# Designs tried in a protein design run: designed miniproteins, single chains, continued (5). Part 75

Each design is a single chain, and the fold is of that chain. pLDDT is the mean over its residues in the fold that is shown.

## One batch from the design tools (miniprotein)

Design m18599
Fold by ESMFold2-Fast:
Structure m18599 (fold): chain A 100 residues (1-100)
Amino acid sequence: EVLKKYAELAEKFAEALRNEDYEAVRQISEEFTKLSRELTKEIEAGNEKAREVVKTLADIHREAFKKVDEELKKNPISGREALIRLYEREAELLKKVIDE
């Protein structure tokens, strides 16, 4: 359930950014913060699937963060597009993990 909610929020975050719906971006960011705390508790409780998700997210962020930073330095519009792609990819890969 937590992993599915995370994937759904990542997808909604990318959509909100694409639509320039900053109120939705703010609300989704708050939900991500709450879900991150729940995910941390799941890992502490020994949930191996939650650990795998965190590892996958860390790998995605490690690859994408440099690209987002580079694009933001060039142009804020390009930075936004890179951030949208990051969250879309995150949602897609999380859905794959959930289905397995």
Scores: mean pLDDT 68

Design m18600
Fold by ESMFold2-Fast:
Structure m18600 (fold): chain A 67 residues (1-67)
Amino acid sequence: GEMATATVTGEAQAVVRGTVSAAGAGAALYILDSGAPDGEVVVRAGEREGRGTGPEGAARASQLVAA
């Protein structure tokens, strides 16, 4: 897996995260912003994806994918 960082736009300026162990140990978690005005972010781990909106969008999306 590859380490990735992303910026949540809209209400959140930036949410920078390193490698997160999700979908099992050693899995790479990619956090991507959609550019939406609400700060939407998409989190992917393998074939799983979660979406979040607002200032905590990245954290919520990450939790959805990791769960």
Scores: mean pLDDT 44

Design m18601
Fold by ESMFold2-Fast:
Structure m18601 (fold): chain A 55 residues (1-55)
Amino acid sequence: MAEVVGVSGPFVGARGTEGPVTEEEAARMLEEATGRKALTAKQLGPTGALAAGEV
């Protein structure tokens, strides 16, 4: 991915809908599906986006 600002992977889709599924609910579902800790773009926030964009 050439552009990783403000996103932490697949959560871009879940967050993009901004529908009945909250970021927290989407994170839980993804964690259960992948078996790993998942973060939303909101949790990363501007600080996370800045750090991710740096690398």
Scores: mean pLDDT 48

Design m18602
Fold by ESMFold2-Fast:
Structure m18602 (fold): chain A 96 residues (1-96)
Amino acid sequence: SVLEEGLENLLASLKEDLKRAKELGKEEVAEAVERTIEALEELLETRTPEAARRFTEELVELTRLIAEAENLSEEERERLVERVRRMGEALLAALE
């Protein structure tokens, strides 16, 4: 499944991001990445709408933290969050 491959690739990317955040001493970002990894692993294992919603919410929180750390504008932050929420809606539709 293209979706499953995409999620597994995202998991690998998040694990690399976690190592980098820890190396840079970015504790809040590292914690958010760890929560996102846990939620994504649960989604990959259970394939439930509940796991997909949890993953989407953790990814939204991670996105907001990264956008704040990168000093993005409020408009850019909300644009990224909207993209993540749309991805979450597509993910839920794929599970139904």
Scores: mean pLDDT 82

Design m18603
Fold by ESMFold2-Fast:
Formats: sequence, C-alpha cells, structure tokens
Structure m18603 (fold): chain A 92 residues (1-92)
Amino acid sequence: EEAEKFAKELIKKTKNFKKQMAIRDLVAAGMSKEELELAYEGKFDEVKEKILERIRQKHRENAEKQGLPLSDEEIERRAERSVENIKKLLKE
C-alpha cells in the first residue's frame, strides 16, 4: 500500500517511460518505499542485494504455484537478469 502509493507519486514526477517501467517492476517485486526511494535516487547498489532476494523469492513462489520446480541455479539466473534489467531502466 505505502510502497504502491509512493511509486505512483514517483511515476507522476518521471517523464522517462523506461524509468516508469522500472518503478512498476520494483513495486511488482514487493519493494518497500525505502527501497524504491534509494533505487530512484541512483543508490541502486545499496539495495541491490535486497531487490535480488525479493525477486528470487517471487520466482520460487511462481514455480510452486505453477507446479513446476525450478533449480536454485535457474532461479538465481532469472533473478540476476531481472535486477540488471531494472538497473538499466533506472539509469535512463
């Protein structure tokens, strides 16, 4: 709720579409207001580990819901790719 409201405020202030996409992706991954603020201000590396862990957990949850087991190695690769994509979009 709080993170979602904060993200909507950031999106309104952001003219760059790719950066808006990154904010939406971070909210969808379950990032807190504090984590969103740090990422938006260019301090992504300070929250990178926490973002990576939350995205990793989302991939595990999705695999369980689909009844399709993913290896820890595959989950790690997917999570790292997602984090790098978000970082790239925020750099715009």
Scores: mean pLDDT 77

Design m18604
Fold by ESMFold2-Fast:
Structure m18604 (fold): chain A 88 residues (1-88)
Amino acid sequence: SEAVRYAQEAVRAALSGDIEKAKEFIEKAEKYLDKETGPDRDAVEALIAASKAAIEAIQAGRTDEVVPLMVEAALKAGKTTPEQFLAG
């Protein structure tokens, strides 16, 4: 899913310190969310929400919240770990 790919790229950009690029990727993820349906839409929407929350936590300096949010996102995407989620 393009929406999932853009959400992954957004988190990677934020972790590298590029918050502007992270926001651009979130906007693209949200745009592609409109093409998802049923349970896949719910999973992708939750993934985008967790990614947005992680970016905000990084920007606010609350890094302790990032790992729990990424664990939740990985589980919603059907991955076991945040590393598997970020790998695609």
Scores: mean pLDDT 74

Design m18605
Fold by ESMFold2-Fast:
Structure m18605 (fold): chain A 100 residues (1-100)
Amino acid sequence: MSEIEKLFEEIKKKLEEMIKIVEEVDPELGKQLRELAEEFLKKLEEAKTAEEVEKYWKEFSRKVEELMSKLPPEARSRVRRLLLEAGVKIQEIIELLKKE
């Protein structure tokens, strides 16, 4: 597995954990988050440049923040931590793509 492929799998695991938390609190919001995550992961796999990865992550994280506003504080805190952890992995992909 390439370094980028390993990071994609780590991101996917973080997003799945996030989706499970939201689904436990609100199944409808969980479904919306799953759809957003699936579209984001598809775009991420198709991305060729660091700029595309950064753009897709910004769009996804903004939409997740909108969904988080509807969650109870405890669930929101857990989701935010996972979003930040996923963001670290996204930055690692961005740096790898800049290095070729």
Scores: mean pLDDT 85

Design m18606
Fold by ESMFold2-Fast:
Structure m18606 (fold): chain A 90 residues (1-90)
Amino acid sequence: SLMLKYMQEVNLAMAEFTKEIQKLKEEYPEKADEIEAKKEQVSRQAMAQVVKLVDLYKKGASEEEIEKQVANMKSELDKQLEEIKKLAES
């Protein structure tokens, strides 16, 4: 139940990230390939963090440690979106 809640938060953040990337590709079609390459890199990093999150849970990490990891993942997605947006606008 607890892990399901955190995974839902991560999935929602990733879905919003993907939605915003799609908007940027439509707004800046000349940058679409470059935006997609950055999105793929961020997605690979996010998947690695999901694996780490699952591992922490299996090893009995505290709820506080899990919440901190989820918050860090969401913060990183927000930062990467802003970087990609600046790239598109350049």
Scores: mean pLDDT 86

Design m18607
Fold by ESMFold2-Fast:
Structure m18607 (fold): chain A 66 residues (1-66)
Amino acid sequence: MLEKAREAAKAGPEAARKLLGEASINNQDLTEEELEIIFYTLGGSKEGARELAKRIVEARKKVEEK
Protein backbone atom coordinates (compact mmCIF):
# COMPACT_ATOMS: atom_id res chain seq x y z
CA MET A 1 0.00 0.00 0.00
CA LEU A 2 2.86 2.46 0.70
CA GLU A 3 3.89 2.21 -2.98
CA LYS A 4 0.33 3.08 -4.07
CA ALA A 5 0.33 6.10 -1.74
CA ARG A 6 3.60 7.35 -3.26
CA GLU A 7 2.28 6.76 -6.80
CA ALA A 8 -0.88 8.72 -5.94
CA ALA A 9 1.27 11.57 -4.57
CA LYS A 10 3.12 11.74 -7.91
CA ALA A 11 -0.17 11.66 -9.88
CA GLY A 12 -1.80 14.40 -7.81
CA PRO A 13 -4.75 15.10 -5.49
CA GLU A 14 -7.38 13.29 -7.61
CA ALA A 15 -5.40 10.04 -7.52
CA ALA A 16 -4.85 10.44 -3.76
CA ARG A 17 -8.59 10.94 -3.20
CA LYS A 18 -9.35 7.85 -5.31
CA LEU A 19 -6.89 5.75 -3.28
CA LEU A 20 -8.48 6.92 -0.01
CA GLY A 21 -11.93 5.91 -1.30
CA GLU A 22 -10.65 2.53 -2.49
CA ALA A 23 -8.98 1.79 0.87
CA SER A 24 -12.12 2.85 2.76
CA ILE A 25 -14.40 0.62 0.65
CA ASN A 26 -12.03 -2.37 0.96
CA ASN A 27 -11.43 -1.71 4.69
CA GLN A 28 -7.66 -1.72 4.10
CA ASP A 29 -5.35 -0.77 6.98
CA LEU A 30 -3.51 2.31 5.76
CA THR A 31 -0.52 3.11 7.97
CA GLU A 32 0.06 6.52 9.53
CA GLU A 33 2.87 7.13 7.00
CA GLU A 34 0.62 6.24 4.04
CA LEU A 35 -2.18 8.51 5.29
CA GLU A 36 0.29 11.37 5.87
CA ILE A 37 1.53 11.11 2.26
CA ILE A 38 -2.05 11.04 0.91
CA PHE A 39 -3.28 13.98 3.02
CA TYR A 40 -0.20 16.06 2.19
CA THR A 41 -0.92 15.42 -1.52
CA LEU A 42 -4.57 16.52 -1.05
CA GLY A 43 -3.28 19.87 0.19
CA GLY A 44 -2.72 21.58 3.50
CA SER A 45 0.38 21.79 5.67
CA LYS A 46 2.87 19.02 6.37
CA GLU A 47 1.97 19.32 10.07
CA GLY A 48 -1.77 19.15 9.35
CA ALA A 49 -1.36 16.03 7.21
CA ARG A 50 0.67 14.31 9.94
CA GLU A 51 -1.83 15.24 12.67
CA LEU A 52 -4.80 14.06 10.60
CA ALA A 53 -3.08 10.75 9.75
CA LYS A 54 -2.38 10.11 13.44
CA ARG A 55 -5.99 10.86 14.42
CA ILE A 56 -7.38 8.51 11.75
CA VAL A 57 -5.15 5.62 12.86
CA GLU A 58 -6.08 6.17 16.54
CA ALA A 59 -9.81 6.37 15.73
CA ARG A 60 -9.60 3.16 13.67
CA LYS A 61 -7.95 1.27 16.54
CA LYS A 62 -10.66 2.36 18.99
CA VAL A 63 -13.45 1.27 16.62
CA GLU A 64 -11.83 -2.16 16.12
CA GLU A 65 -11.50 -2.64 19.91
CA LYS A 66 -15.19 -1.86 20.42
Scores: mean pLDDT 71

Design m18608
Fold by ESMFold2-Fast:
Structure m18608 (fold): chain A 71 residues (1-71)
Amino acid sequence: SPSLRETLLQRTRQLITDYKLSDEDAASIIQELEEQMRKVETLPPEQRRAAAQRVMMQIADKIQEIRDKQL
């Protein structure tokens, strides 16, 4: 089974494709996801899923914000 990090990365890449983000914006979003997931991985195991879900919501909101600025 894919790791939590791999699952979020896959979902993030799908959103980047669906929203047609530039390569520059895509790289920025992926960098932020990786930085946030590094922090999640330092948490106790029982807290990681909830923290990762919050990270995914924040990443999705930022992708939408970038898309809205391009319209």
Scores: mean pLDDT 85

Design m18609
Fold by ESMFold2-Fast:
Structure m18609 (fold): chain A 92 residues (1-92)
Amino acid sequence: MKEVEELKKEAEELKKKFEELRKELIEIASETARRLGTLITEGIEGDKEKSSEELGKVAEELGKKSDEVLKKAKEAYEKYKKLEEEAKKLEE
């Protein structure tokens, strides 16, 4: 069996990774709001058809990026939880 200290270290590393992914997701959400807001405003003042097409492309790009970060965050959290459970069992 792994030593309790080794499991705690692995859990702490995964926790830090989860916090990093959380910050990245917040940044993506902020960027999405700024970019989409600008394109909507441009569409009102100019070529609505072209702005609509660009909106779709930007939304798809940022949506895929957000989905990737969410998947990584879920995986990191599941690994963290499993390591915490293993550490707890060793202390029982």
Scores: mean pLDDT 73

Design m18610
Fold by ESMFold2-Fast:
Structure m18610 (fold): chain A 100 residues (1-100)
Amino acid sequence: MRQLSVEESRELAEGLLEALENEFAGKKPPLSDEELRGLVLTLMDVLLNLARLAVARGDEELKAWALEQARRLLEFVERHSDDEELIAEARERVEEIERL
């Protein structure tokens, strides 16, 4: 995501989050556990890269937004998934953003 603009990366993250929310709401065909894990971790990596770009640019509002979305995604995964490894990896990404 580093080659995308901040706005493009943000739009991508918002779109992926909406897709995951629709999946958990049962509006889309069910994803496999592997596909769900891949989408969650991809979104976490997009948010982490946005937070890194925000720090590099001194954009405290963008960093705060990315952290808030990452925390929201972690809460969503904890609520809807029993995959302890996925929850642990998502939590690690949130902690990495917090340390930036």
Scores: mean pLDDT 75

Design m18611
Fold by ESMFold2-Fast:
Structure m18611 (fold): chain A 89 residues (1-89)
Amino acid sequence: MKKGAVIVHLASPADTPSEAIRVGLEAAKELGLDEVTIHVRQVPADATLEEALAQAIEDGKRVKGYDVVIAVALNRAAGQGPVVRVLEK
């Protein structure tokens, strides 16, 4: 069984995670992941999309028990994202 995590970082407190979660789950399905855990985090409201993505990637490197981690970042207030990065573990 191939285990995955989707780690979502939202750079705006007004962001809903639904679109970012959907995009992460689509990537997980394309990679053939059997079991997916979703982690949602809000980053500071003044964080850029690049900062949110960098934090999601670093969180992804640190989580254990997954074969693949999918980092997703979204900043709706700035009209940026969602952006996806796949990390093999």
Scores: mean pLDDT 75

Design m18612
Fold by ESMFold2-Fast:
Structure m18612 (fold): chain A 73 residues (1-73)
Amino acid sequence: MSEEQVKKSAEFLVKMGKLAGKEDYGKEMAKKAEEYIKKGDLKKAFDVIDEGGEYIAPLLPREEILRLFAEQE
């Protein structure tokens, strides 16, 4: 995974968090991932994003996730 992909995933996590009513949590996880990116630790940055997504995804119906995915970019 590249730095660009990790950054894009972090942005997506923030959008998912907002829809789930967990905007602050999503932003916190994204910020933590950005800090790991700055350290060159892309694996830990990815792990943080994956953990955040795992926590947020169950709070959203699949229709909302698909809609947000289509709006991505």
Scores: mean pLDDT 75

Design m18613
Fold by ESMFold2-Fast:
Structure m18613 (fold): chain A 74 residues (1-74)
Amino acid sequence: MEEVEKGLDEVFAKLEKLDNPDVPIVKKYIRENIEKIAKMTPADAAKIAKETGADEDTVRAALTLFHKEVKHLL
């Protein structure tokens, strides 16, 4: 649980570097749906973009970072 929070902090820090206004929406979705996202791949970015109204490329970057930094901890 604590290791997952550390991984999420790294993902969110990297997302903030994208300077995209949808980053806060994507961060909130990830925190509220961690277990669901753990079962998804970057190919599912379009589905999350539709659900949140966020930019698809920003969502895809978030899923890619989540897989790298967090998925191995779950």
Scores: mean pLDDT 79

Design m18614
Fold by ESMFold2-Fast:
Structure m18614 (fold): chain A 106 residues (1-106)
Amino acid sequence: SKREEHLKLLEELKTKSEEELLEEIRRLLKELGVDEETIERIIELLKNKDFKGAFLLLAEWFEEKGLDSLAETARGLANVVDEYSHKEVLILLIGLLLLAKYIEEE
């Protein structure tokens, strides 16, 4: 199932470096159709450890696309990022982007 494929991918992400996770995020943002300027802004926020800023910027993009439920999820995650390690936050963001792709494909 697509869920099992996504869970297997998430498990593989645990073995990756933060740099590799940032490149995966860049790839997923491009596949979602996020513009290059917004992608670079998100990546810079993540590199500067401004995880709250990155999730809020992604929420703004989801809202502009009419993906209101994903925007609310991103805002909710922005409020709890301090409870997670840097690597866990990057994996959570990848999970959100994979969910967004799944919704757009169905």
Scores: mean pLDDT 83

Design m18615
Fold by ESMFold2-Fast:
Structure m18615 (fold): chain A 57 residues (1-57)
Amino acid sequence: MTKEEIDAVVEELRARWGLSDEAARQLRISFEDLGLVDVDTLDRVIANGREAAAEGR
């Protein structure tokens, strides 16, 4: 994925989940670090993020 694609996905998730600036930044770094190219990997990361947000203390 390009940086622009990662930024677009993070902005969409930020709006959808109501993420803070810090959480959005960490998610962006994680996507870049993982070198996401596979749609299956992206779906897994999104699913894990939703679960973490739901269980978050």
Scores: mean pLDDT 66

Design m18616
Fold by ESMFold2-Fast:
Structure m18616 (fold): chain A 83 residues (1-83)
Amino acid sequence: SFVHTAIEMAAKGASSDEINEKLADDPRVESVEVTKDSVLITFKPGTDLVAAAMEASKLTDIVKSVGVHGRTLILELKPEYRK
């Protein structure tokens, strides 16, 4: 799963550039941004963000909260995974 890949890479300290390179061939992902406390996944138009949000919500060991704004899935990381 691209959501799982993005979250796991971010938890291991990967940069936005590294995650975007890994997901470059996924037709659903427009961009990924890693902040100090969050992972923001912006989806291409027509992607089912509800399905992606439900998938992210199951990663309770890494993800503290899941939000959606427009086409962007906002994943707040648990403190132990923050930069």
Scores: mean pLDDT 81

Design m18617
Fold by ESMFold2-Fast:
Structure m18617 (fold): chain A 99 residues (1-99)
Amino acid sequence: MEELKKEAKELIESLTPDQLRLVLRYLIDDPEFRELVKKALERVHPDIDASKLTDEELKALVDQLTPEELRELLHYIVDNATEEQLKKIVEKLKEVKSL
């Protein structure tokens, strides 16, 4: 668990903002992660009711986030994910880093 969190956070810090947005778009498209992304977004922007947003509206909002907000959001996801979710996150981070 701690090794996966460390690897995920190191990958997040190494990715460009556009790569971080691509990772978030993949997570939004996966129902397993959608609620976690919504919770993370509400943490970064408490003024947003993420429960009412469509997948397309979530993606549009991600495109407007600063690099600092993108990293904060992904760190929240990593810290609140299950071990199986973390494995998938690490795989997606590695995949996007190769782009």
Scores: mean pLDDT 82

Design m18618
Fold by ESMFold2-Fast:
Structure m18618 (fold): chain A 116 residues (1-116)
Amino acid sequence: SMEELLERVSWALENLDSLSLEEQLAFIEELADWLLANFDSLSGEEAALGATLVAGLALETARKLGDEETAARVLARLGAFEALWRAQPDDRAALRAALEAFRAELRGLLERLRAA
């Protein structure tokens, strides 16, 4: 549920300094996978909120490691999803494709952070 996602994000923010990099990256990936797996049960607004929260966690980790280029690509995909949601909130196929593109870019960031 969206409440479960919010609880998990809140827990991650509270415990970030206690988590290893590997644990942080695995948690972010799990949240992104949850968003896509549950997309059909989410409103466009809920999916946008979820993507924003997941991106925020990933960007905080990337900022600490100095990877601004990949972080910018993740932000661009998030912005594209939010723009689609605002312009065409009922185009579920387009929103899903945009969320899949966001997840793919996020995965690239997480792989780079693991290699750093």
Scores: mean pLDDT 80

Design m18619
Fold by ESMFold2-Fast:
Structure m18619 (fold): chain A 74 residues (1-74)
Amino acid sequence: ARGEEILLEMARAVAAGEPPERVAERAARRALEAAREMGIELSEEEREALLARLRALAEKWAELAKEGKLKEFL
């Protein structure tokens, strides 16, 4: 549900040409807010790991977008 919405928003933003680092940071913030609303508090280490994972994913999607291939996965 919310996780899927966040990933879809991230993919669309990357496809639109937004910088992957900024997109990943925004996605991480939204994911942390969603976790908090569910009563889940992440440690600083867990927050850093989440951001790193989302950044790697956004960078991969940005490369696919440059090659015109990202649209096949959206």
Scores: mean pLDDT 78

Design m18620
Fold by ESMFold2-Fast:
Structure m18620 (fold): chain A 60 residues (1-60)
Amino acid sequence: MSPAERLLAEAGARLAAARSREEQRAVAMATARELQALFADDPATLDRAMAGLSALLAAR
């Protein structure tokens, strides 16, 4: 599993466990920062990973 897939899988589990919109927002912000730090030099992979995070949020 790629680092992006792992972060998104962890974010999905944390979002499923979140009890409030504030918790969901905190998970999303933390995940976005980790993705930005990991893929700062690869904007195409970052863009795809951020789209994946947005899809996880939209499913909730």
Scores: mean pLDDT 80

Design m18621
Fold by ESMFold2-Fast:
Structure m18621 (fold): chain A 78 residues (1-78)
Amino acid sequence: SERRRRILEGIEAYLRRHLDEEVSISELAEALGVSPSTVSRLLRENYGSLRNAQERLRKEAEEAAARLNAGEVSPEEL
């Protein structure tokens, strides 16, 4: 459970650093030092797919940027 949570957090952090890039399951697995099946399973369980994870995190970043431009959020929260 704890290890799976840490891997998921690592996946999310990697995707947030690469929002404007196409990222593969094999790339995530290599970057995090885990199997592709582990990455695929965690993405399926939490987002349904890698594409859905990327789309959701991109939308969250766009919403955070929009709120910053409106003066609602500090730059450190992006």
Scores: mean pLDDT 81

Design m18622
Fold by ESMFold2-Fast:
Structure m18622 (fold): chain A 95 residues (1-95)
Amino acid sequence: MKVSEEEFERDVLVALVEIALGILKVDMYHHGETPAEKEIIELLEKAIASLDAGDYRTAIEYLRQAAKVAEEAGRTDVANLLRKLADMAEEILKR
C-alpha cells in the first residue's frame, strides 16, 4: 500500500510533538525540573504512543491535558504550542 496522506500527516504530527518534548527536556536541563514540566513530558510521551497506535482521540486528550498543565504552570508559550498540535490532530481525525 502507498503511504497515505493521513499516514504522512500523522508522522509529521508525531515529529512536531517530539520537537515540543525535546524543547521541554532542554529547558529542564538548563532551568531545572518542576513537577509540572515532568507531568507535561509524561503526557507528551503518552500522546506520541497514542499517535503511533493511530489513536488520535486519546492523543488529542493527552495534548489538551498537557496544554492545561502548561497554562496553570505559567508556560503560556508551551500551552499555545500544545493546543495547536491538538488542533492539527483534530483536523486529521475529521478528514
Scores: mean pLDDT 81

Design m18623
Fold by ESMFold2-Fast:
Structure m18623 (fold): chain A 81 residues (1-81)
Amino acid sequence: MAAELERSLGVSVYVEATEAKPGKLSAAMLLAALAGHQAVVGTDVPDSLRAKAKEFVEQERAKGQDVYYSEKDRTIAVVLK
């Protein structure tokens, strides 16, 4: 998942448990934590990649992957299985 996200968006991805320190969680990771998920891969999305981030989220959801996206905060989180 992390490698796929980096390849699709061309950005660095960090792996963080949703129960980690609050100050280290992105908005999308917080949405995943509120849904009860404990482990996610999150990344910040630069403005130039917002359209690609939306496409990535839709494609991953179509595959049955749990993914969260906060457009306002430009963050994405993919739930680890």
Scores: mean pLDDT 58

Design m18624
Fold by ESMFold2-Fast:
Structure m18624 (fold): chain A 73 residues (1-73)
Amino acid sequence: MMPDPIEIQWSMQMMKLGIDVASGLISEKEAYEEAERIALEAAERTTDPATAALFRAAAELSRKRIEELLAKE
């Protein structure tokens, strides 16, 4: 139940993506694609099944957001 260093690094990466989108440096679609990739890598690297499940859920959410953006065309 202590914060995993992988969770801390993931949170920092997510904050950076949010700042980059807010600053207009990347698109929302690009941010969600990168967020999905980061979450899947974090899920593979963690040894805690509960933390891995949370990262997979985050990746799935990012995938759904990409699909929503593509559907708006």
Scores: mean pLDDT 79

Design m18625
Fold by ESMFold2-Fast:
Formats: structure tokens, C-alpha cells, sequence
Structure m18625 (fold): chain A 72 residues (1-72)
């Protein structure tokens, strides 16, 4: 999660958007731990949408989350 937060800040995301994206990634990890793959994927997509709403291009948001997220 720290690597995702750092990469998002470096890409220009606000600390508030980073905090929301990290919260969605925590929910994704919780869903994955329960075997809820659809819930986990939905929460990762919500994290992408938070970064995109904060001005990060969708391609960059996807790269940040898929290269730096660890979901267990």
C-alpha cells in the first residue's frame, strides 16, 4: 500500500485522493481474503476511479494500482 500511495502522490494525486484510493485497496484485500474475487476487483476499480477523478489519467491510475498494489 505504501508503494501505491507514493506513486500516486508522485503522479500528482492529492493526499485526500490517495487516502481514499488506499482505503478502497484495503477493502479489496479484505474481499480477496474472503474469496470474493468480484468484490476485490470492484474495490480496485473504485480506487482507479478516485485517482482519475483527482486528475490522474486512467492509464496511469491503472499502471500505479496494478504495478504497485499487493493484495496478499
Amino acid sequence: LEAVGRAALEAGASPEAVARAVEHLRRAAEAAARGDGEGARRHVQEAVDVLVADGIPREEANRILYEHARLG
Scores: mean pLDDT 79

Design m18626
Fold by ESMFold2-Fast:
Structure m18626 (fold): chain A 68 residues (1-68)
Amino acid sequence: GSEKKSGLEAIAAALEDAAAVGPLSEEGEKNVIDELIKLGASKEKAEAAVEAARARDGEAAKKAALSM
């Protein structure tokens, strides 16, 4: 539904911002992973999106989040 799309776009924006301005905290990374799983993502996909943000690849992080 529209809720999933809106949630994924919000997370994608947060991950893109983290890639641009600095990594999320450990608690922030856990919260993003938990929210992605809640929106229907696998743990592996959620972790991959967060890893892309840590690697400073905002485009890859955004695409990973939006493709869930």
Scores: mean pLDDT 75

Design m18627
Fold by ESMFold2-Fast:
Structure m18627 (fold): chain A 88 residues (1-88)
Amino acid sequence: MKLVEEFEEKGYKKGLELTGSEESARLAGEAGKRAAELVGLPESEIRPAAEELKERVRQRGIREGLPEEAIEAALEIIEDATNKILNP
């Protein structure tokens, strides 16, 4: 799906630009991809699933020792993708 590719690329670029780290870029890219995949859910389930995804991404970033800025970038990409799905 084009939306998945779009948010994976946006997340990767944002993470790389903010941190200069491939690991941070990959986290943000994967977060964007997974958030865009929520488009397949009923509208009422998208926001709860997005919040669960944000928590999983935060926990992963902390475990991997990524900087707070990298984690925040990934969470922002999830929010952006979720908002685009809910308000196309």
Scores: mean pLDDT 81

Design m18628
Fold by ESMFold2-Fast:
Parts: C-alpha cells; sequence; structure tokens
Structure m18628 (fold): chain A 57 residues (1-57)
C-alpha cells in the first residue's frame, strides 16, 4: 500500500473530525492547529498536508 495514501487517510479523518476542508486549513494556520489538536497527525502526514497546500496555489 502507498505510504502517501495512509497519511492522506489520517489527514482526511482529522479534517472530518475538526469540521474543516483541506482548502480552509491551507488558508488558515489557526484551523490547521485545531485539526492537529482534535486528532494528532504523524509528522509525515503534517508535512504531506503542508506540501499539498504549497502545490494547490
Amino acid sequence: ASTTKKHWDEINAALKKAGYTREQVCASSVKLTKVIEVQPLSTNAVMLLLLECQTER
């Protein structure tokens, strides 16, 4: 299985629990912090989400 898929599954679960979309989290560091606080993400998942925010621009 792809390591990236597992990290995206973590990210999507955290986003759903926090009630935010990926775009909202990319637009606001406060929302990103709340997502991590509601459901702790692995370092790799956090880095993958930040990298995706850079490429969505």
Scores: mean pLDDT 75

Design m18629
Fold by ESMFold2-Fast:
Structure m18629 (fold): chain A 91 residues (1-91)
Amino acid sequence: EELREKLLEMLKKIKEIKENPEKVVPLSEEDLKLLEDIGLVVSEIYQELKEKNIKLNDEEVEKEVEKKIEERIKKTTKEEIEERIEKYRKA
């Protein structure tokens, strides 16, 4: 639920930034790319569920989306930790 709302807000922000490229935004290009990548993953999951023409509740869709996003976030964090450990060992 919380992740779904956050991702919808990110997609909305990305759209607003693209529509107003002249507006000074405090976000870096790397932040914008991250938000876009996350937003694309969510949209792909929603599209897949709709294409299957299965009678699903909005709650079931939200739970599936949250699970997928949570997995991706956890994977990224683990990789980042491993890179930091490797860097310190090399020193």
Scores: mean pLDDT 53

Design m18630
Fold by ESMFold2-Fast:
Structure m18630 (fold): chain A 72 residues (1-72)
Amino acid sequence: AASELKAQQLLQAIRQRAGVQQLAEIVGVSQSYLTNLLKNRPAEEIATYFISKFALSKEQSEQLVKDLKEYR
């Protein structure tokens, strides 16, 4: 499904340390909004936002928290 594809694209982009513009396009938000979120929120809160938005599995969620800590 399109939502599953977007979740995979997001996880891959974060693991590859892609730029904020690419992440914003995948997430469907403005670059400014995502930049503010990434700078001002803990990795765990950012992960919770993505987990909720893309209905990530437990395994994907645990990996995302680790990858987000390395992304910053």
Scores: mean pLDDT 78

Design m18631
Fold by ESMFold2-Fast:
Structure m18631 (fold): chain A 99 residues (1-99)
Amino acid sequence: MDHEAYREAAERVKELIEKYGLKNALEAVQKFYDELPEEVRKAVEPDLKAIQEAAKNNDLDTFARAVAGFLLRVAELTGTSVEEQLDRLEKLMEEIKKK
């Protein structure tokens, strides 16, 4: 189940990158991270670093997997679903694209 949830989350992140663009996706992830509680941010900081490195390398597959892992850890730490975290991220991407 966890492996399938991770793959499905990564696939959805790839679809979001295709729809909104990598730059808008990275900006949305950064804003998402900045809005997290301080204790959660500390726990997922290595995931954010991996996301930033993948973006610098224009490695979309690694970026999508890193974002999926980031959202799964946020969901676990906050007692929410990965689907809820993906929906929050998509709303941020939509807001950024409208600028």
Scores: mean pLDDT 85

Design m18632
Fold by ESMFold2-Fast:
Structure m18632 (fold): chain A 97 residues (1-97)
Amino acid sequence: MKEFLEKQLEELKKKYGISEEEWKEIEEEAERIIEKHKEELEAIIEEALKPDTSEEDREKLRLTLRALVKAILIALKKGEDLATDGHVGRILELVKE
């Protein structure tokens, strides 16, 4: 899972022409957002997963949400309009704060 998400982020970096300096800024901003909204992100995980979900599957979803925050920041930095509903829309609102 982690290797897959890292490859997807590398492809997005290449697609949008993200420099190493811009990527450092995106990673720092993503960590800031994740720390600020950690309770809300855990609530999204709890709501998305069924009772009795394994810790392994829960961790996969956490990694996916962290990668999604970084992907949203790439899109916003390049002026992409992100209008989505559900969990992606909820994460987008956290990023826009």
Scores: mean pLDDT 71

Design m18633
Fold by ESMFold2-Fast:
Formats: sequence, C-alpha cells, structure tokens
Structure m18633 (fold): chain A 68 residues (1-68)
Amino acid sequence: AEAAAREAALEELRRIVARLPAEEQAALRARAEELLAAKEKESGVELSEEQREELILQYMAAAALAAE
C-alpha cells in the first residue's frame, strides 16, 4: 500500500515534469543532481538511486509549479 501510494505520487510528479520542454527538463535535472551531490558530500549520507530519483523529480516538479 505504501509503495503503491508512493509510486502514484511519483507518477504525478513525472506527469508535471513531462509538461516542460526537454531542454528545461535536462537543465532542472542537472541542477537537482548538483544540489543532491553537494548535500551528500556535506552530510556524508549516501542516497540510493531510488531516493535520488524521487528527490530529483520533487525538485523538478516544484520548480515547474513555482513558474505557474
């Protein structure tokens, strides 16, 4: 149930992100990856690839919504 609800939320984020042009998606993803890498380096906490992708999608979707 929790995994299914989490995946549904991620799918909504992907849908929001997919509305952006490919160039904007690439730029936002690169920025999100930079921010996550900086936080990982400073905190010493390693993120799983799944956690990393979730945070990247959240960042991209938040940026897209803030532009509206």
Scores: mean pLDDT 79

